# Designed miniproteins, single chains, continued (4): the designs that were tried, part 26

Each design is a single chain, and the fold is of that chain. pLDDT is the mean over its residues in the fold that is shown.

## One batch from the design tools (miniprotein)

Design m12870
Fold by ESMFold2-Fast:
Parts: sequence; structure tokens; C-alpha cells
Structure m12870 (fold): chain A 59 residues (1-59)
Amino acid sequence: DLEREVQEVAQRIADLANRGVTDAADTEPLGRRAAELQRRLDELGIRDSPLPDQEAERR
């Protein structure tokens, strides 16, 4: 489940940040994976915008 994987990766990044880990070698792989998973979720439309452009009545 892509959403769960995104949450797990985000949680790991948050845990590293809470521990004060600033080493890019530890954070970059997780950040890249999270970005890829988030992009896939967006492309699948799982987090599709509930309200597209709410045009104020084009008329």
C-alpha cells in the first residue's frame, strides 16, 4: 500500500530529525524514497484534489 509506505518513510525521517541526525547519508535515501512514493500516489490520483479550481462561477 503506497500510502502506508509513504507514512512509514516520513515517520523514519521524522525520527531521524528528532534524534538530531543531520547526516545527509542517512536522511537523503529516505527523503528520495518518500518523494518517489508521494509522486506515485499523486499520479495514481489517490490524493486527487477533492475540490479542483473552485472557479467563482465563470458564467
Scores: mean pLDDT 63

Design m12871
Fold by ESMFold2-Fast:
Structure m12871 (fold): chain A 86 residues (1-86)
Amino acid sequence: MSPEQEIELEVGIMEGIALLAKALNVDVNLVLESILKVVKEMAEKFKDQPELVREGVERLVAFLETLLSPEQVEEFRERLEKILEE
């Protein structure tokens, strides 16, 4: 797959995990911790494509805004920026 397709697949998987957790009444904070780990691994794998990683992350955040409170989204964004800065 192209890097773009692989990033889209990873983002889709994270979105699916968030949806399933919401449907199953799993603690969303535990799911967000798992998503952050996947984002970190994705950023490390595609460090030569930082723009594509950021685009994928922004799509993920936009999706999460439909499921989470504004406060949860802001906390998640702050943690994402820290990961992407590394």
Scores: mean pLDDT 79

Design m12872
Fold by ESMFold2-Fast:
Structure m12872 (fold): chain A 97 residues (1-97)
Amino acid sequence: MSLAELTAAAVEAARAGDVEALRRALEAILNSDAPEEEKVKALEAALRAAIEAGDRESALVAAEALKELALNSDWPVEKRVGLVLRAIGRELDIELA
């Protein structure tokens, strides 16, 4: 399955509030051979779709996937820290909304 197909599946699951389908799509994105920057775009698209749908659980799951990607990436420490802080900030916004 291509990254574009996985992204579409994650976005659709997020819009539908299907947390289990979302988790499967996010795991597939994280385990794909795609460049890490393209994975960030895919996870950001899923997170945005969940927020727009008002599904707090899906939004938190997508934010956690972004943190996992940042922690396991080969990116410079500054870029990894920036992505983790951004993901945490979004989780806090979701929790406080």
Scores: mean pLDDT 77

Design m12873
Fold by ESMFold2-Fast:
Structure m12873 (fold): chain A 85 residues (1-85)
Amino acid sequence: MSADEIAARYEAMKPLVEAAGGSLEVTRDGDAVVVRLTVPDANGNTVTAVLRVTPDSITLVSISSSNPEDDAFGRSHIGETAPRA
């Protein structure tokens, strides 16, 4: 799977994310795709996550929340990498 194919798959989700009140931005960075996702939660807080996606892995680059407790929890997961199956 190429970075172009990964970018196209995330771009295809943008209208669905926007319909849910969020936003999705997809950017190319060499062989990687950088995805910035912003979504509202059930309590009216906003969560923003940045993922770096390659053909072989997904890495959480950053996460932030307008709720300080959720922000602290999310920050504990920065740098986690999962194999892309």
Scores: mean pLDDT 72

Design m12874
Fold by ESMFold2-Fast:
Structure m12874 (fold): chain A 83 residues (1-83)
Amino acid sequence: LVKEAEELKKKVEKEVEGKSPEEQAKLYLGLASYLASNAETPEIVELALEALRKALAQIPQLSEAEKEALLAATRAELEALVA
């Protein structure tokens, strides 16, 4: 349900406080993956896309290997959302 997705988003937003950019990106990717797997409504799809956007915003702070892993994971999540 949308309410559960919103509650999970709030928990992730609090959890990313004080974490490294790499850890923030991983938490947002995890949120996006969970929401994509449960995308029953347009609202949940929007929350998943927002989480992916926040993960990508961490790219300038990441190592090259971390960037490659994040881009690959982001592509997989986007393909799952549009399938």
Scores: mean pLDDT 74

Design m12875
Fold by ESMFold2-Fast:
Structure m12875 (fold): chain A 58 residues (1-58)
Amino acid sequence: SAIEQALAAAEANPDGLLSKEEVEKIPLPEEAKAEALAIVEKEGGVSAGRIIELLEKA
């Protein structure tokens, strides 16, 4: 699932954040993916928790 992939990617990273490339590999709805990518651009990374929140809103 997208949630499991997001959690695994965050756990693999020392800072617990997903990069742009990692977000692009996760099978997210277009709206959730666009928002996650915007967070990465603004903050340099996105947490798995934020991705889960975006999935719940979609």
Scores: mean pLDDT 79

Design m12876
Fold by ESMFold2-Fast:
Structure m12876 (fold): chain A 77 residues (1-77)
Amino acid sequence: MDLSSLPDNTVEVVFEDGSSEKFEITKETTVKDILEKLAEKRGIDVSDLVFLFGGVELDLSTLPYEEEIHRIDVKKK
């Protein structure tokens, strides 16, 4: 996907180095699902990562579609 306004069914995950990944989501997609896809796509150990929104750690059961979350920041634990 090209760089444009994110649709409601897309989440951008941004790393501390400024790199990012975009994921398509459904109403049933959880933060945990995104984390697992990110780990697979980048070959990263999920145990070293935490997902943040607005500087607050996201619950893995959070539904980004329902919460209108379009951007998640990733930090090392």
Scores: mean pLDDT 74

Design m12877
Fold by ESMFold2-Fast:
Structure m12877 (fold): chain A 75 residues (1-75)
Amino acid sequence: SLTEELQALGAEANALYAAGKLTEEQLRLIDRALKALAAGDFAGARRYLDEALASTTSPEARALVERLLALLDRA
């Protein structure tokens, strides 16, 4: 389900933050994007994800944001 997929992606974001591969600001943007997606606010989700992607330096964090953008493109 979408809910399960969003929960899994949120857990991955927290794991990347704990590993030092994601900043607190990037984690905050991803959390806002996940909440926007759950609420059907696709424009808001896109803005948060674009901001996160622009500041992302780790390949793992970039891959996570790109997966979220792909999910948004299917909605």
Scores: mean pLDDT 83

Design m12878
Fold by ESMFold2-Fast:
Structure m12878 (fold): chain A 82 residues (1-82)
Amino acid sequence: KVQEKAKEIAEKLEEEAKKYRDTNPKLFNYLSTAAHYFKLFALGKKEYLDKAIEYLRQAQALGSPVAPEALEEVEKIKKEIE
């Protein structure tokens, strides 16, 4: 289900963010914030999906190797909603 997929993405982003906590605080913040918004989306707050994507794209711009994969999963979620 879409909510379960969003929660899984959030958990993966939180785990990845921990790797950057001390080495790249900006990337840590972007990944952690994206994860937070994906969790809110999974709870039925549809408006937070766009915010999650915004922060995930910022993480991708900083070179996050997991952000492109997570964005691909998000596009699959969008197609399942409609």
Scores: mean pLDDT 81

Design m12879
Fold by ESMFold2-Fast:
Structure m12879 (fold): chain A 95 residues (1-95)
Amino acid sequence: MEDLEILREADIRTAVELWKEITGEEPTPEQLERIRKAVDENIEKYPEVLLDTARRLLEAAERGEAVTPSILHYAELKGREDLAERIRARLEAER
């Protein structure tokens, strides 16, 4: 996948995860489509800025300096299983 497509999927997964944390339930197909639309609109407005930010946060996560759910999913989708496992462990410890 191209980096922008990876970022899109990571943001969608993050939003779905946040939805489950807040509601305790899976989003319905209609709610999932609304989430996808919101992510797509955000990427359309700021694709280069968002991609550069994601890359810099991933580098910071490699140094142990920044961990967020979006960067976890970005690392997973880029095939960085080693980094994803470390980020996930830290997020679970922090909540």
Scores: mean pLDDT 77

Design m12880
Fold by ESMFold2-Fast:
Structure m12880 (fold): chain A 76 residues (1-76)
Amino acid sequence: SEEERKEAIKALEELIELAKKNNGWISISKALEIISKLKNDRVKEALTNRILLLASNSEIKGKISISDLEALLDSW
């Protein structure tokens, strides 16, 4: 739905903003903490799955790049 899409985009924008403040990276634990606070369970599950997939393919173990987050946002 449009509401679910809006919530997902807002969450991704928050993760991107945090990555910008941390030299272009966010820890998986911090990303999952933020996602865990979302209201919509379907959005929470979808973002959790995407974030875990990005982390498994990341150049730095336990971290996700701002580039990967921006690509995810663009594909949402």
Scores: mean pLDDT 87

Design m12881
Fold by ESMFold2-Fast:
Structure m12881 (fold): chain A 66 residues (1-66)
Amino acid sequence: MAEELLARIRELFAQGRLEEAKALAQSHIATLQTGLKLDVPEDLRAEIQKYLARFQALLAEIEAAL
């Protein structure tokens, strides 16, 4: 599911729909940050952190294009 959302945000970015791409990236980053505050297993926490980093990197690319 996270890979599908990353692909969708990249599609919006490629289409020049920067505000929509930014909004989706920011929304999901907030969700992942909330998830990291929960008492979750270490392996799941590592996976969430991995996706958080990927979404944050994508958001930086979008903001650089604005």
Scores: mean pLDDT 82

Design m12882
Fold by ESMFold2-Fast:
Structure m12882 (fold): chain A 86 residues (1-86)
Amino acid sequence: MIEEVKKIREELKKQGRLTPEMEEQFDLDIEILKNRDNKEKVLEILKKHPKAKFTPKSEEEADRLIQAVIDGIELNIKSWKEKLKK
């Protein structure tokens, strides 16, 4: 997944379609994926972006939140691959 996010970012940059906001989002996605085995670190990354209305209070809620974020990244990768394939 990390290499796929990097390839999408590189291709968008090559096409002149990479905005600063998109680059920041891709960098955050990469940071989350790099730390996916460190639950506490992923939660700290998510807390820095307070668009999330939910703070997990249990390990089960934290696991569900992290999985939902990773699933969202995977869906974004799939969507971008389809768009970049012409």
Scores: mean pLDDT 74

Design m12883
Fold by ESMFold2-Fast:
Structure m12883 (fold): chain A 85 residues (1-85)
Amino acid sequence: SDDYRYALESMEKTGELLIEDLLRQAEQNPEYKDKMLKGAEEIRELLERTRRQAAEFGKLGDAAALGVVNIGTVTMLDTYLRTTT
């Protein structure tokens, strides 16, 4: 459904912004560089996993795919907060 596709697109765009911010912070603060780079990589891996899982669960229905994207989005935001706070 369009709602599922929109949610996935929103997650991907948000993830790209979070990765960009973490990479910027890694350059600005060398003491936390490894932590920021690890966080960015974890978000990249999560985006790829969520895209794959959403495609698989989408075969069961739009609600299942949306559920996968929502869990992925929450996990991505948690990863960002854990990395930056």
Scores: mean pLDDT 86

Design m12884
Fold by ESMFold2-Fast:
Structure m12884 (fold): chain A 79 residues (1-79)
Amino acid sequence: SIRQRYLALMRELLRAVRAGDLERARELAVELARLHAEAAGEELTEEQRKKAEELAAELLATASQEELDEAIAALERLL
């Protein structure tokens, strides 16, 4: 389902952020944004892509390891 794909991508994104992998986090954030647009019957815009990359970088800069571990655990329970 789209829900399962979304949750799995979010988990992988948070894992990449937890690992400090900025390039992987950006790639996963863009894929997540693309899936979200497709679920709405829309195509991913360049502005949405850039915003996804910016949000991934912001998350890597601001999220604590404790917050990331808690969020990953919560996503695992939903999968």
Scores: mean pLDDT 85

Design m12885
Fold by ESMFold2-Fast:
Structure m12885 (fold): chain A 66 residues (1-66)
Amino acid sequence: SMETDRLIDDILSEVARLASERRLSREEMLELTRKRAEEAGLSPEQKKELLERTEQIARMLERLRA
């Protein structure tokens, strides 16, 4: 649903912002994303999508930091 898409985007934006500000590792980003997804009551399928997108962002940040 559009509401779910917005929630996923909001979590991704928060994690990306915190990763930049606090220099979070990929593992820390995934941990934070898991916590946010659980608190938001996301389904297993929605959690999987969110974690996959978080991993993509984390890999991009790793390349930019190298």
Scores: mean pLDDT 83

Design m12886
Fold by ESMFold2-Fast:
Structure m12886 (fold): chain A 73 residues (1-73)
Amino acid sequence: SMKELVEELQKLAEEAKAAEVPEEEVRRRAVELLGRLEPELSEEERRELVEAEDVATLKLGLAAVELVEELKK
């Protein structure tokens, strides 16, 4: 689900913060997870995306911003 993808992105941010993996590897994995978002949308999330234009994109964007901020620290 989209929630699980967002949680996985947040987990990557935590791993980056702990310096468990190199920054480049974390970024590459984040890009791969972002590419998986569209097929992971539920029917309800897909409807929200179509009707509200970017609800799923906003949630994804927030997760990506959190990841970028963690890599920046």
Scores: mean pLDDT 55

Design m12887
Fold by ESMFold2-Fast:
Order: C-alpha cells, then sequence, then structure tokens
Structure m12887 (fold): chain A 65 residues (1-65)
C-alpha cells in the first residue's frame, strides 16, 4: 500500500473516523519507509483533537521528510 493512496483517502475523508483510518494507513507506509514518525504522531494528536487542517499539515510534512 502506497503512502500517496493513503494521503488521497485522508483528503477525501468525509468524517473524522474516515480521516483517522486513512491516517493509520499513511502512518504504516511512512514507518515502513523510515519516514518522520514524530510528525505522523503529531498528525494523529491533531486529528483526535478535531483539528483536521492541522492533522493534514503534519501529514504533509511527514511525507516530505
Amino acid sequence: MNIEEALEAFKNAKTGAEALEALGKAAQGSRDRGGSEELIRQAYDALKAGDREKAYEYLEKAIEA
């Protein structure tokens, strides 16, 4: 499963639950690639707080790393 697919799913998520599921998949892909796990954790925390824009921002940075 590629990280680009997970990012698309997150962007298209209509509910917080769908966004959380997509983020979980992106985290797995990033972890397998040795990406920035710290930024992924911050995205997770932001999403749980209901801040989807901030969660997406952290996720983008994690992919860039």
Scores: mean pLDDT 72

Design m12888
Fold by ESMFold2-Fast:
Structure m12888 (fold): chain A 70 residues (1-70)
Amino acid sequence: MKKAFEIALELLRQHFPTEKDESALEKLAKAMVDVLEKLGIPEEDYAQTIHDILLGLNPELRAKVSNEAS
C-alpha cells in the first residue's frame, strides 16, 4: 500500500512533468499531506483532494498548502 506521501509525490510529478527538482516536489508533497492530516481528511480521499488542489478547484486549501511549504 502506498503511503500518503508517495501518493502526493506521484500526483505532483503528473501535474508538473517538467519539474526535475525532487527536493521541491518532496517538500510540497509533505506540506500537502500535513495539511490534509491537520484537516482530518481520510487517507482514501487524499488522491482526489490533492487532484482538486492542483486543478485549482479548492483555492483555500491550495493557499494553506503553499503557506505550509513556505
Scores: mean pLDDT 74

Design m12889
Fold by ESMFold2-Fast:
Order: sequence, then structure tokens, then C-alpha cells
Structure m12889 (fold): chain A 70 residues (1-70)
Amino acid sequence: SSAEAVAAAVRALQERLGLSEEEARRVVDMASKMGGVSRGEAARALLRLLDEQPLPVARAAVESLLKLSE
């Protein structure tokens, strides 16, 4: 479900990149807005990014989204 995907992405962002829950939620929201997709689709894309990309590449992408959300 979209709620389960969002919860999983928030948890993965916290555990792998050291984001707070609030920062992780903002990243999902910004990814949704920038991608023109649902929160669930954005969350699944972020989970794939964390799984498929080297950690520094995933971190740079997530930090960019976090800055745009501020």
C-alpha cells in the first residue's frame, strides 16, 4: 500500500542516511512534488535509489531534495 511504502522509505532514510523522521517525511513529499507522482510512488523510487545506487550518490540526491524542502 502507499502508506506502507511511505513508512518503509521514511525508516530507510533514517537508518541509512541519519535523517530525522521529519526530514525523511519532507524528502518523500518533495520527491512526490518534483516527480509529479504520488507519495507511494515517490517512496518506492527512494527505496530503489537506496538499494541500487552507491550510498554517496543516494545521499547527494536525498540532500538535494531536503534542501529544496526547506
Scores: mean pLDDT 87

Design m12890
Fold by ESMFold2-Fast:
Structure m12890 (fold): chain A 59 residues (1-59)
Amino acid sequence: MEEEKKKLIEEVTKKIKELLDAGESLPRAATIAASEAVEKGVPNIEASEAVQEAVDKLK
């Protein structure tokens, strides 16, 4: 896996954890994290893949 993709997964995982600590549900936290990645210029497919990997690591 490329370093950039690994960094994206780490950032998304951190954001999901922050949202879960704030009382958000996992599906909502995942949606928000994906949206923020896209806003930073990450393509939708890469953002979705990173969120899926992050969610799998948090289970």
Scores: mean pLDDT 79

Design m12891
Fold by ESMFold2-Fast:
Structure m12891 (fold): chain A 113 residues (1-113)
Amino acid sequence: MNERLKRIIEGLKQLIEDMKEAIENNDVEHAVELAEQAVDTLRTAVEIIKNDPNVSLEDIEELIRLAEEFKEVLQKALEKSTDPEYQARLQALLDEVDRIIEELRKIAEEKKS
């Protein structure tokens, strides 16, 4: 069982909750900074999954669910942003999360086969 991946998933959950709070408080700058950290955390999780064939399908499916929730939170941050620089950064992060979700789905399908 990959304990490092489980710690990363818990850290990502915390970053998503902190982002929701920043958005609720209209702190778009802090939400963007947390979002960038969350994307870096997701990339690290994907690399662990690719390098460890013993990562369970359940852990990958949990990460996909969490990435989908993160995508929804990013969309809310984008809707609240009036600064073109933050809008551009949030859109770039949203596009990257879509690519990560597609990659995780392909890995999950390979484990089912």
Scores: mean pLDDT 86

Design m12892
Fold by ESMFold2-Fast:
Structure m12892 (fold): chain A 67 residues (1-67)
Amino acid sequence: GAMEQERRIEIAKDLARGAVYAETGLEATEVKVLELGETSAVVEAESEAGKYRVTISAEEGVKVEKI
């Protein structure tokens, strides 16, 4: 339902913020969920260090790439 989708979006954003902080030492200023799957998400995060794509999956974990 919509409430479950909203919770999954917030979890994906939180994971992406944490991943960018771990990678750069900087807080993400903007976070946008590009794709939301059942067990995966793709998030675009922007910080003072630049723009990052964060790919999250249950099988492969969290991957951070500068774009």
Scores: mean pLDDT 81

Design m12893
Fold by ESMFold2-Fast:
Structure m12893 (fold): chain A 71 residues (1-71)
Amino acid sequence: MIEEEIKKLEEYLKKAKEGKLSPLELAMAILHAAVLIAVLKNSEKEEDQEALKRIEEILRELAEIAKEKGI
């Protein structure tokens, strides 16, 4: 269920902001978000488009944290 995947990504983002994710965990969270975006891009459903926007925002924030850590 896509909502559970978004919740997991939100938890990873929270832990990343708190400095509690390892570089590997951060990289895996980014990969997970990218895979979900690739799946959702082909959906015409409004709920999937809303999920896509939420995941893209999480990915952007995770990528910023990764860049700051030199990953």
Scores: mean pLDDT 81

Design m12894
Fold by ESMFold2-Fast:
Structure m12894 (fold): chain A 90 residues (1-90)
Amino acid sequence: MEKAENIFKSLAIGILQVLEGLSEEEAEKILESFKSFKEVLDYLREKGVPEELIELLENIINEINLEENAEKLRLLLIDIEESKVTSRSG
């Protein structure tokens, strides 16, 4: 199964190819030039991409952020367990 990031990139590349008449390589280079997924969304909005597709891409970004943050949450939970906090639940 593809990661949310790969789904986002595939959709963005496809949109750029259709909207701008770009090759796959040109679309990929444009995506790689952006520093954040938000900049990609802002670019696509400026190019007149329908808001429904922008909302779909935002949902995918939320999944990417959740996957990234899940690792940070796991580390935080380990730290909490090692700290033996008073009044543990369960």
Scores: mean pLDDT 72

Design m12895
Fold by ESMFold2-Fast:
Structure m12895 (fold): chain A 61 residues (1-61)
Amino acid sequence: MSPLEVLERLVAEYKARLSPEQQARLDRVEVAMRELIRKYRLSPEQTRALLELEYRDLLAE
């Protein structure tokens, strides 16, 4: 699975568990993550780990 496929799959999964306000924040995280994947050539595993940290931060608000 590519880093972008991992990002898209996890974003869709997390959105199902989030409020509309948290979903809007996650959309901003997705944009930032796409840039990080492109710029730094993140692996699928690195993409998953970083997105999980961002998701936990959204829950901690």
Scores: mean pLDDT 83

Design m12896
Fold by ESMFold2-Fast:
Structure m12896 (fold): chain A 66 residues (1-66)
Amino acid sequence: SPLSAEELQALHDALVAAMRAAGVPEETARRAADAVVLSIATGAPLRNAARTLGVPEAVARRAQAL
């Protein structure tokens, strides 16, 4: 992974906070952040990470665009 576990957690927290500020429900924001973090941690395409976690690809892409 290009990021440490601490950096991945900080990214997750920042994405959740940003999505919640944009009016996204907390559970949806957390799941989207999980998909983005999994993609970065594994180097897998976001689509594959979203599928693995059962997150809609559009929701995961919205988090990535922040």
Scores: mean pLDDT 81

Design m12897
Fold by ESMFold2-Fast:
Structure m12897 (fold): chain A 83 residues (1-83)
Amino acid sequence: ATEEEIETIAEAVGEAVKEIYLYKGYSEEEAEEMGEAFKERAIELAKNDGFESMKKFYEKLLEELEKIDEEKAKELKKKVEEV
């Protein structure tokens, strides 16, 4: 995977997690903190376990987001597919 692909998927993970936590009733600040933590986790997975592990992590979070906001999940998926 390219560095751009890794960064784009990590950003999508962060956005998905933020939306999931907002849906659960967390504040914007708490949701952003969780988003950043999961984004860092996604990058670590790519570095330590490989791109496939990162992609599976992203896909699981995207699936959870689809149950909450299908349109937002589609937007993030399209953005990832563009790189």
Scores: mean pLDDT 85

Design m12898
Fold by ESMFold2-Fast:
Structure m12898 (fold): chain A 81 residues (1-81)
Amino acid sequence: MEAEELQRLEEEARKLLEEASREAAKILGKEKDLDEDELAEIVQKAHEGKATPKEKAAAEHILKVTAPFLERAREVREALE
């Protein structure tokens, strides 16, 4: 059952990243979805206080969308150990 739950979490992660990428790109006024490197850079800039207001809004949206997945992934990992 653990392998099925992990696979399910990975599928949810992909969906959440796709949705977060689309919304973040829209917040930034970009025509294309953000790639993984761009998402990481925006989150890092926001954490360091170097983000523009739009980048900060995009980073907050990414974190809000991914936070439930990260918490759930942590719970599954703890249950497996």
Scores: mean pLDDT 72

Design m12899
Fold by ESMFold2-Fast:
Structure m12899 (fold): chain A 81 residues (1-81)
Amino acid sequence: MKKVIIEALLTEKGLKEGKMHMVIKEDGGEPVEKWIDREELKELGEKLAKSKILKYKEEIVSGKDESTGKEVPKVKIELVL
């Protein structure tokens, strides 16, 4: 059983460049930070749809854009594989 947490932020820079700031933390591992475009997001979604997922939880929470200090939407996805 492997737990994966994905956090995606719609920052001002990301919106301008058509990208999301994404942080992925896998079971016991270090967080991996990525800037993901729409095509990469689509590929990730397709990969998740084909994965055997034991549990799925999605929530929208408040995050912060570190460059502006403003509150921005953060999508938090918790997966158990």
Scores: mean pLDDT 74

Design m12900
Fold by ESMFold2-Fast:
Structure m12900 (fold): chain A 94 residues (1-94)
Amino acid sequence: SLEEAIKEIQKLMQEIEDIMLEQKVPGHERAEFLFLFSELLEALRKGDVETALKIAEEMEKLLREVAKKHKLPKEKEEQILKLMKEIKEIVRKV
């Protein structure tokens, strides 16, 4: 089920990216998030769940900072953080 976990994580990541794009988060900050995401997937493919969880925590921190910096509406910040929590739960189950 690693392949199924990765597919679900990719779907949730795309929803986060869509919200960031809708909210006009700058491309360089979205690129930083996508880079961390690629590192998370690499850690999962290597079976390093501990490293993947640490990267997910860094991604959550970055998303909170982006939401504050760009003054995202509270409901959009909550949506992004909920999606990130779902990603972390999937990572824990791998």
Scores: mean pLDDT 89

Design m12901
Fold by ESMFold2-Fast:
Structure m12901 (fold): chain A 97 residues (1-97)
Amino acid sequence: MEKFKTLLERIEKEKDPKKVQELAEELVELAEKTKDPEVIKEATLRLLELAEKEKNKEIQKILAQTALKLGKIYLEKTDDVTEGIGLVLRAIGLLLD
């Protein structure tokens, strides 16, 4: 969880879309290596919150795409299919609107 918190804090403070993309890729790689689905769920929810508050449209799309990837990883690792689908749909909604 601590590595997720550090990356999420860096993402929240970063204003360069290219650097946000690089940090987002590190976050996805970390999620792939994480065995605890609850940690992935917490990171996904935080990214969704950051995407909803983001005023820069390019960064917002990167955050929403990353939340979609994390939600898919969570869905693959969890027995809570309803929660996993909910996270994926919320991320898709941000990308379509």
Scores: mean pLDDT 84

Design m12902
Fold by ESMFold2-Fast:
Structure m12902 (fold): chain A 68 residues (1-68)
Amino acid sequence: SSGNQRRLDSERGLREALKQSDELVKQGKETGDFEKAREQSRELASTLGGIGRNMVLGYTDYKLEEAK
């Protein structure tokens, strides 16, 4: 793969954020409050820059739609 070291380091942080997104999705499913889960995901994503932010937002939204 042609990925550089900076992206690899960023993606390790992204992996942790995606795991946190899974927990937010589970809570949304248990409470039925999908809007709260989306808002919490936006706060989580705001701690990330660039591609990582968009990945967290897209992943969480996809998982919430799948849960409907």
Scores: mean pLDDT 74

Design m12903
Fold by ESMFold2-Fast:
Structure m12903 (fold): chain A 56 residues (1-56)
Amino acid sequence: VEELKERAKKFALTLLEAGVPAEIAAKRVEEEIESLGYEAKVEIKGDEVTVEIKEP
């Protein structure tokens, strides 16, 4: 699950660098993780990305 968290953080940062608003970037990353069958919560504060993942 740690590898998935790191991938999620990198994805979120990539979206932010592309100009995607933080709230939209967080939702997009959550959707990707949820599509894999996990429960996810992503929070972005400035340039800090926090990802919480729970296995089903």
Scores: mean pLDDT 77

Design m12904
Fold by ESMFold2-Fast:
Structure m12904 (fold): chain A 69 residues (1-69)
Amino acid sequence: GEEEEKKLIEEARELARKFAEELAKTLLSQYPDAKVSIEEGEEKITVTVESPEGTIKVVIRVEDYLKAL
């Protein structure tokens, strides 16, 4: 039912958020002078790392985690 679908989407979003947080920690350990930001959307979580050498953006799709549930 719709309630089960909502639960799965919420679980997928939580997994995506946890991955984004761990990725941000890992990127900060590699680029200590970098500015890291996490932008949370309904379908995507974007981790942006701004360093003197360039900008890296990693897009984490909630739907990819939904398939794993």
Scores: mean pLDDT 77

Design m12905
Fold by ESMFold2-Fast:
Structure m12905 (fold): chain A 75 residues (1-75)
Amino acid sequence: EKERLLEVAKKAIELYKDNPEQALITLESILRLAMKRFSKEEVKEFADEIIKYVEKINPELAKKLREMFEKLLEQ
């Protein structure tokens, strides 16, 4: 299940590579879903994998994504 959400996140990044704002909105929704279904440790691992993947493609988007994920996970 976690691997399926990660695959969906990667597809969202590819689908919205020309629309970073929509990518951020979609990835926030995916992370919020992960937070409801998985342990805090699994969610952190999930977030780290997404950020690592994005950083290879678009470092600026990865920075914004990291800031958003940190804010969500601190709550």
Scores: mean pLDDT 78

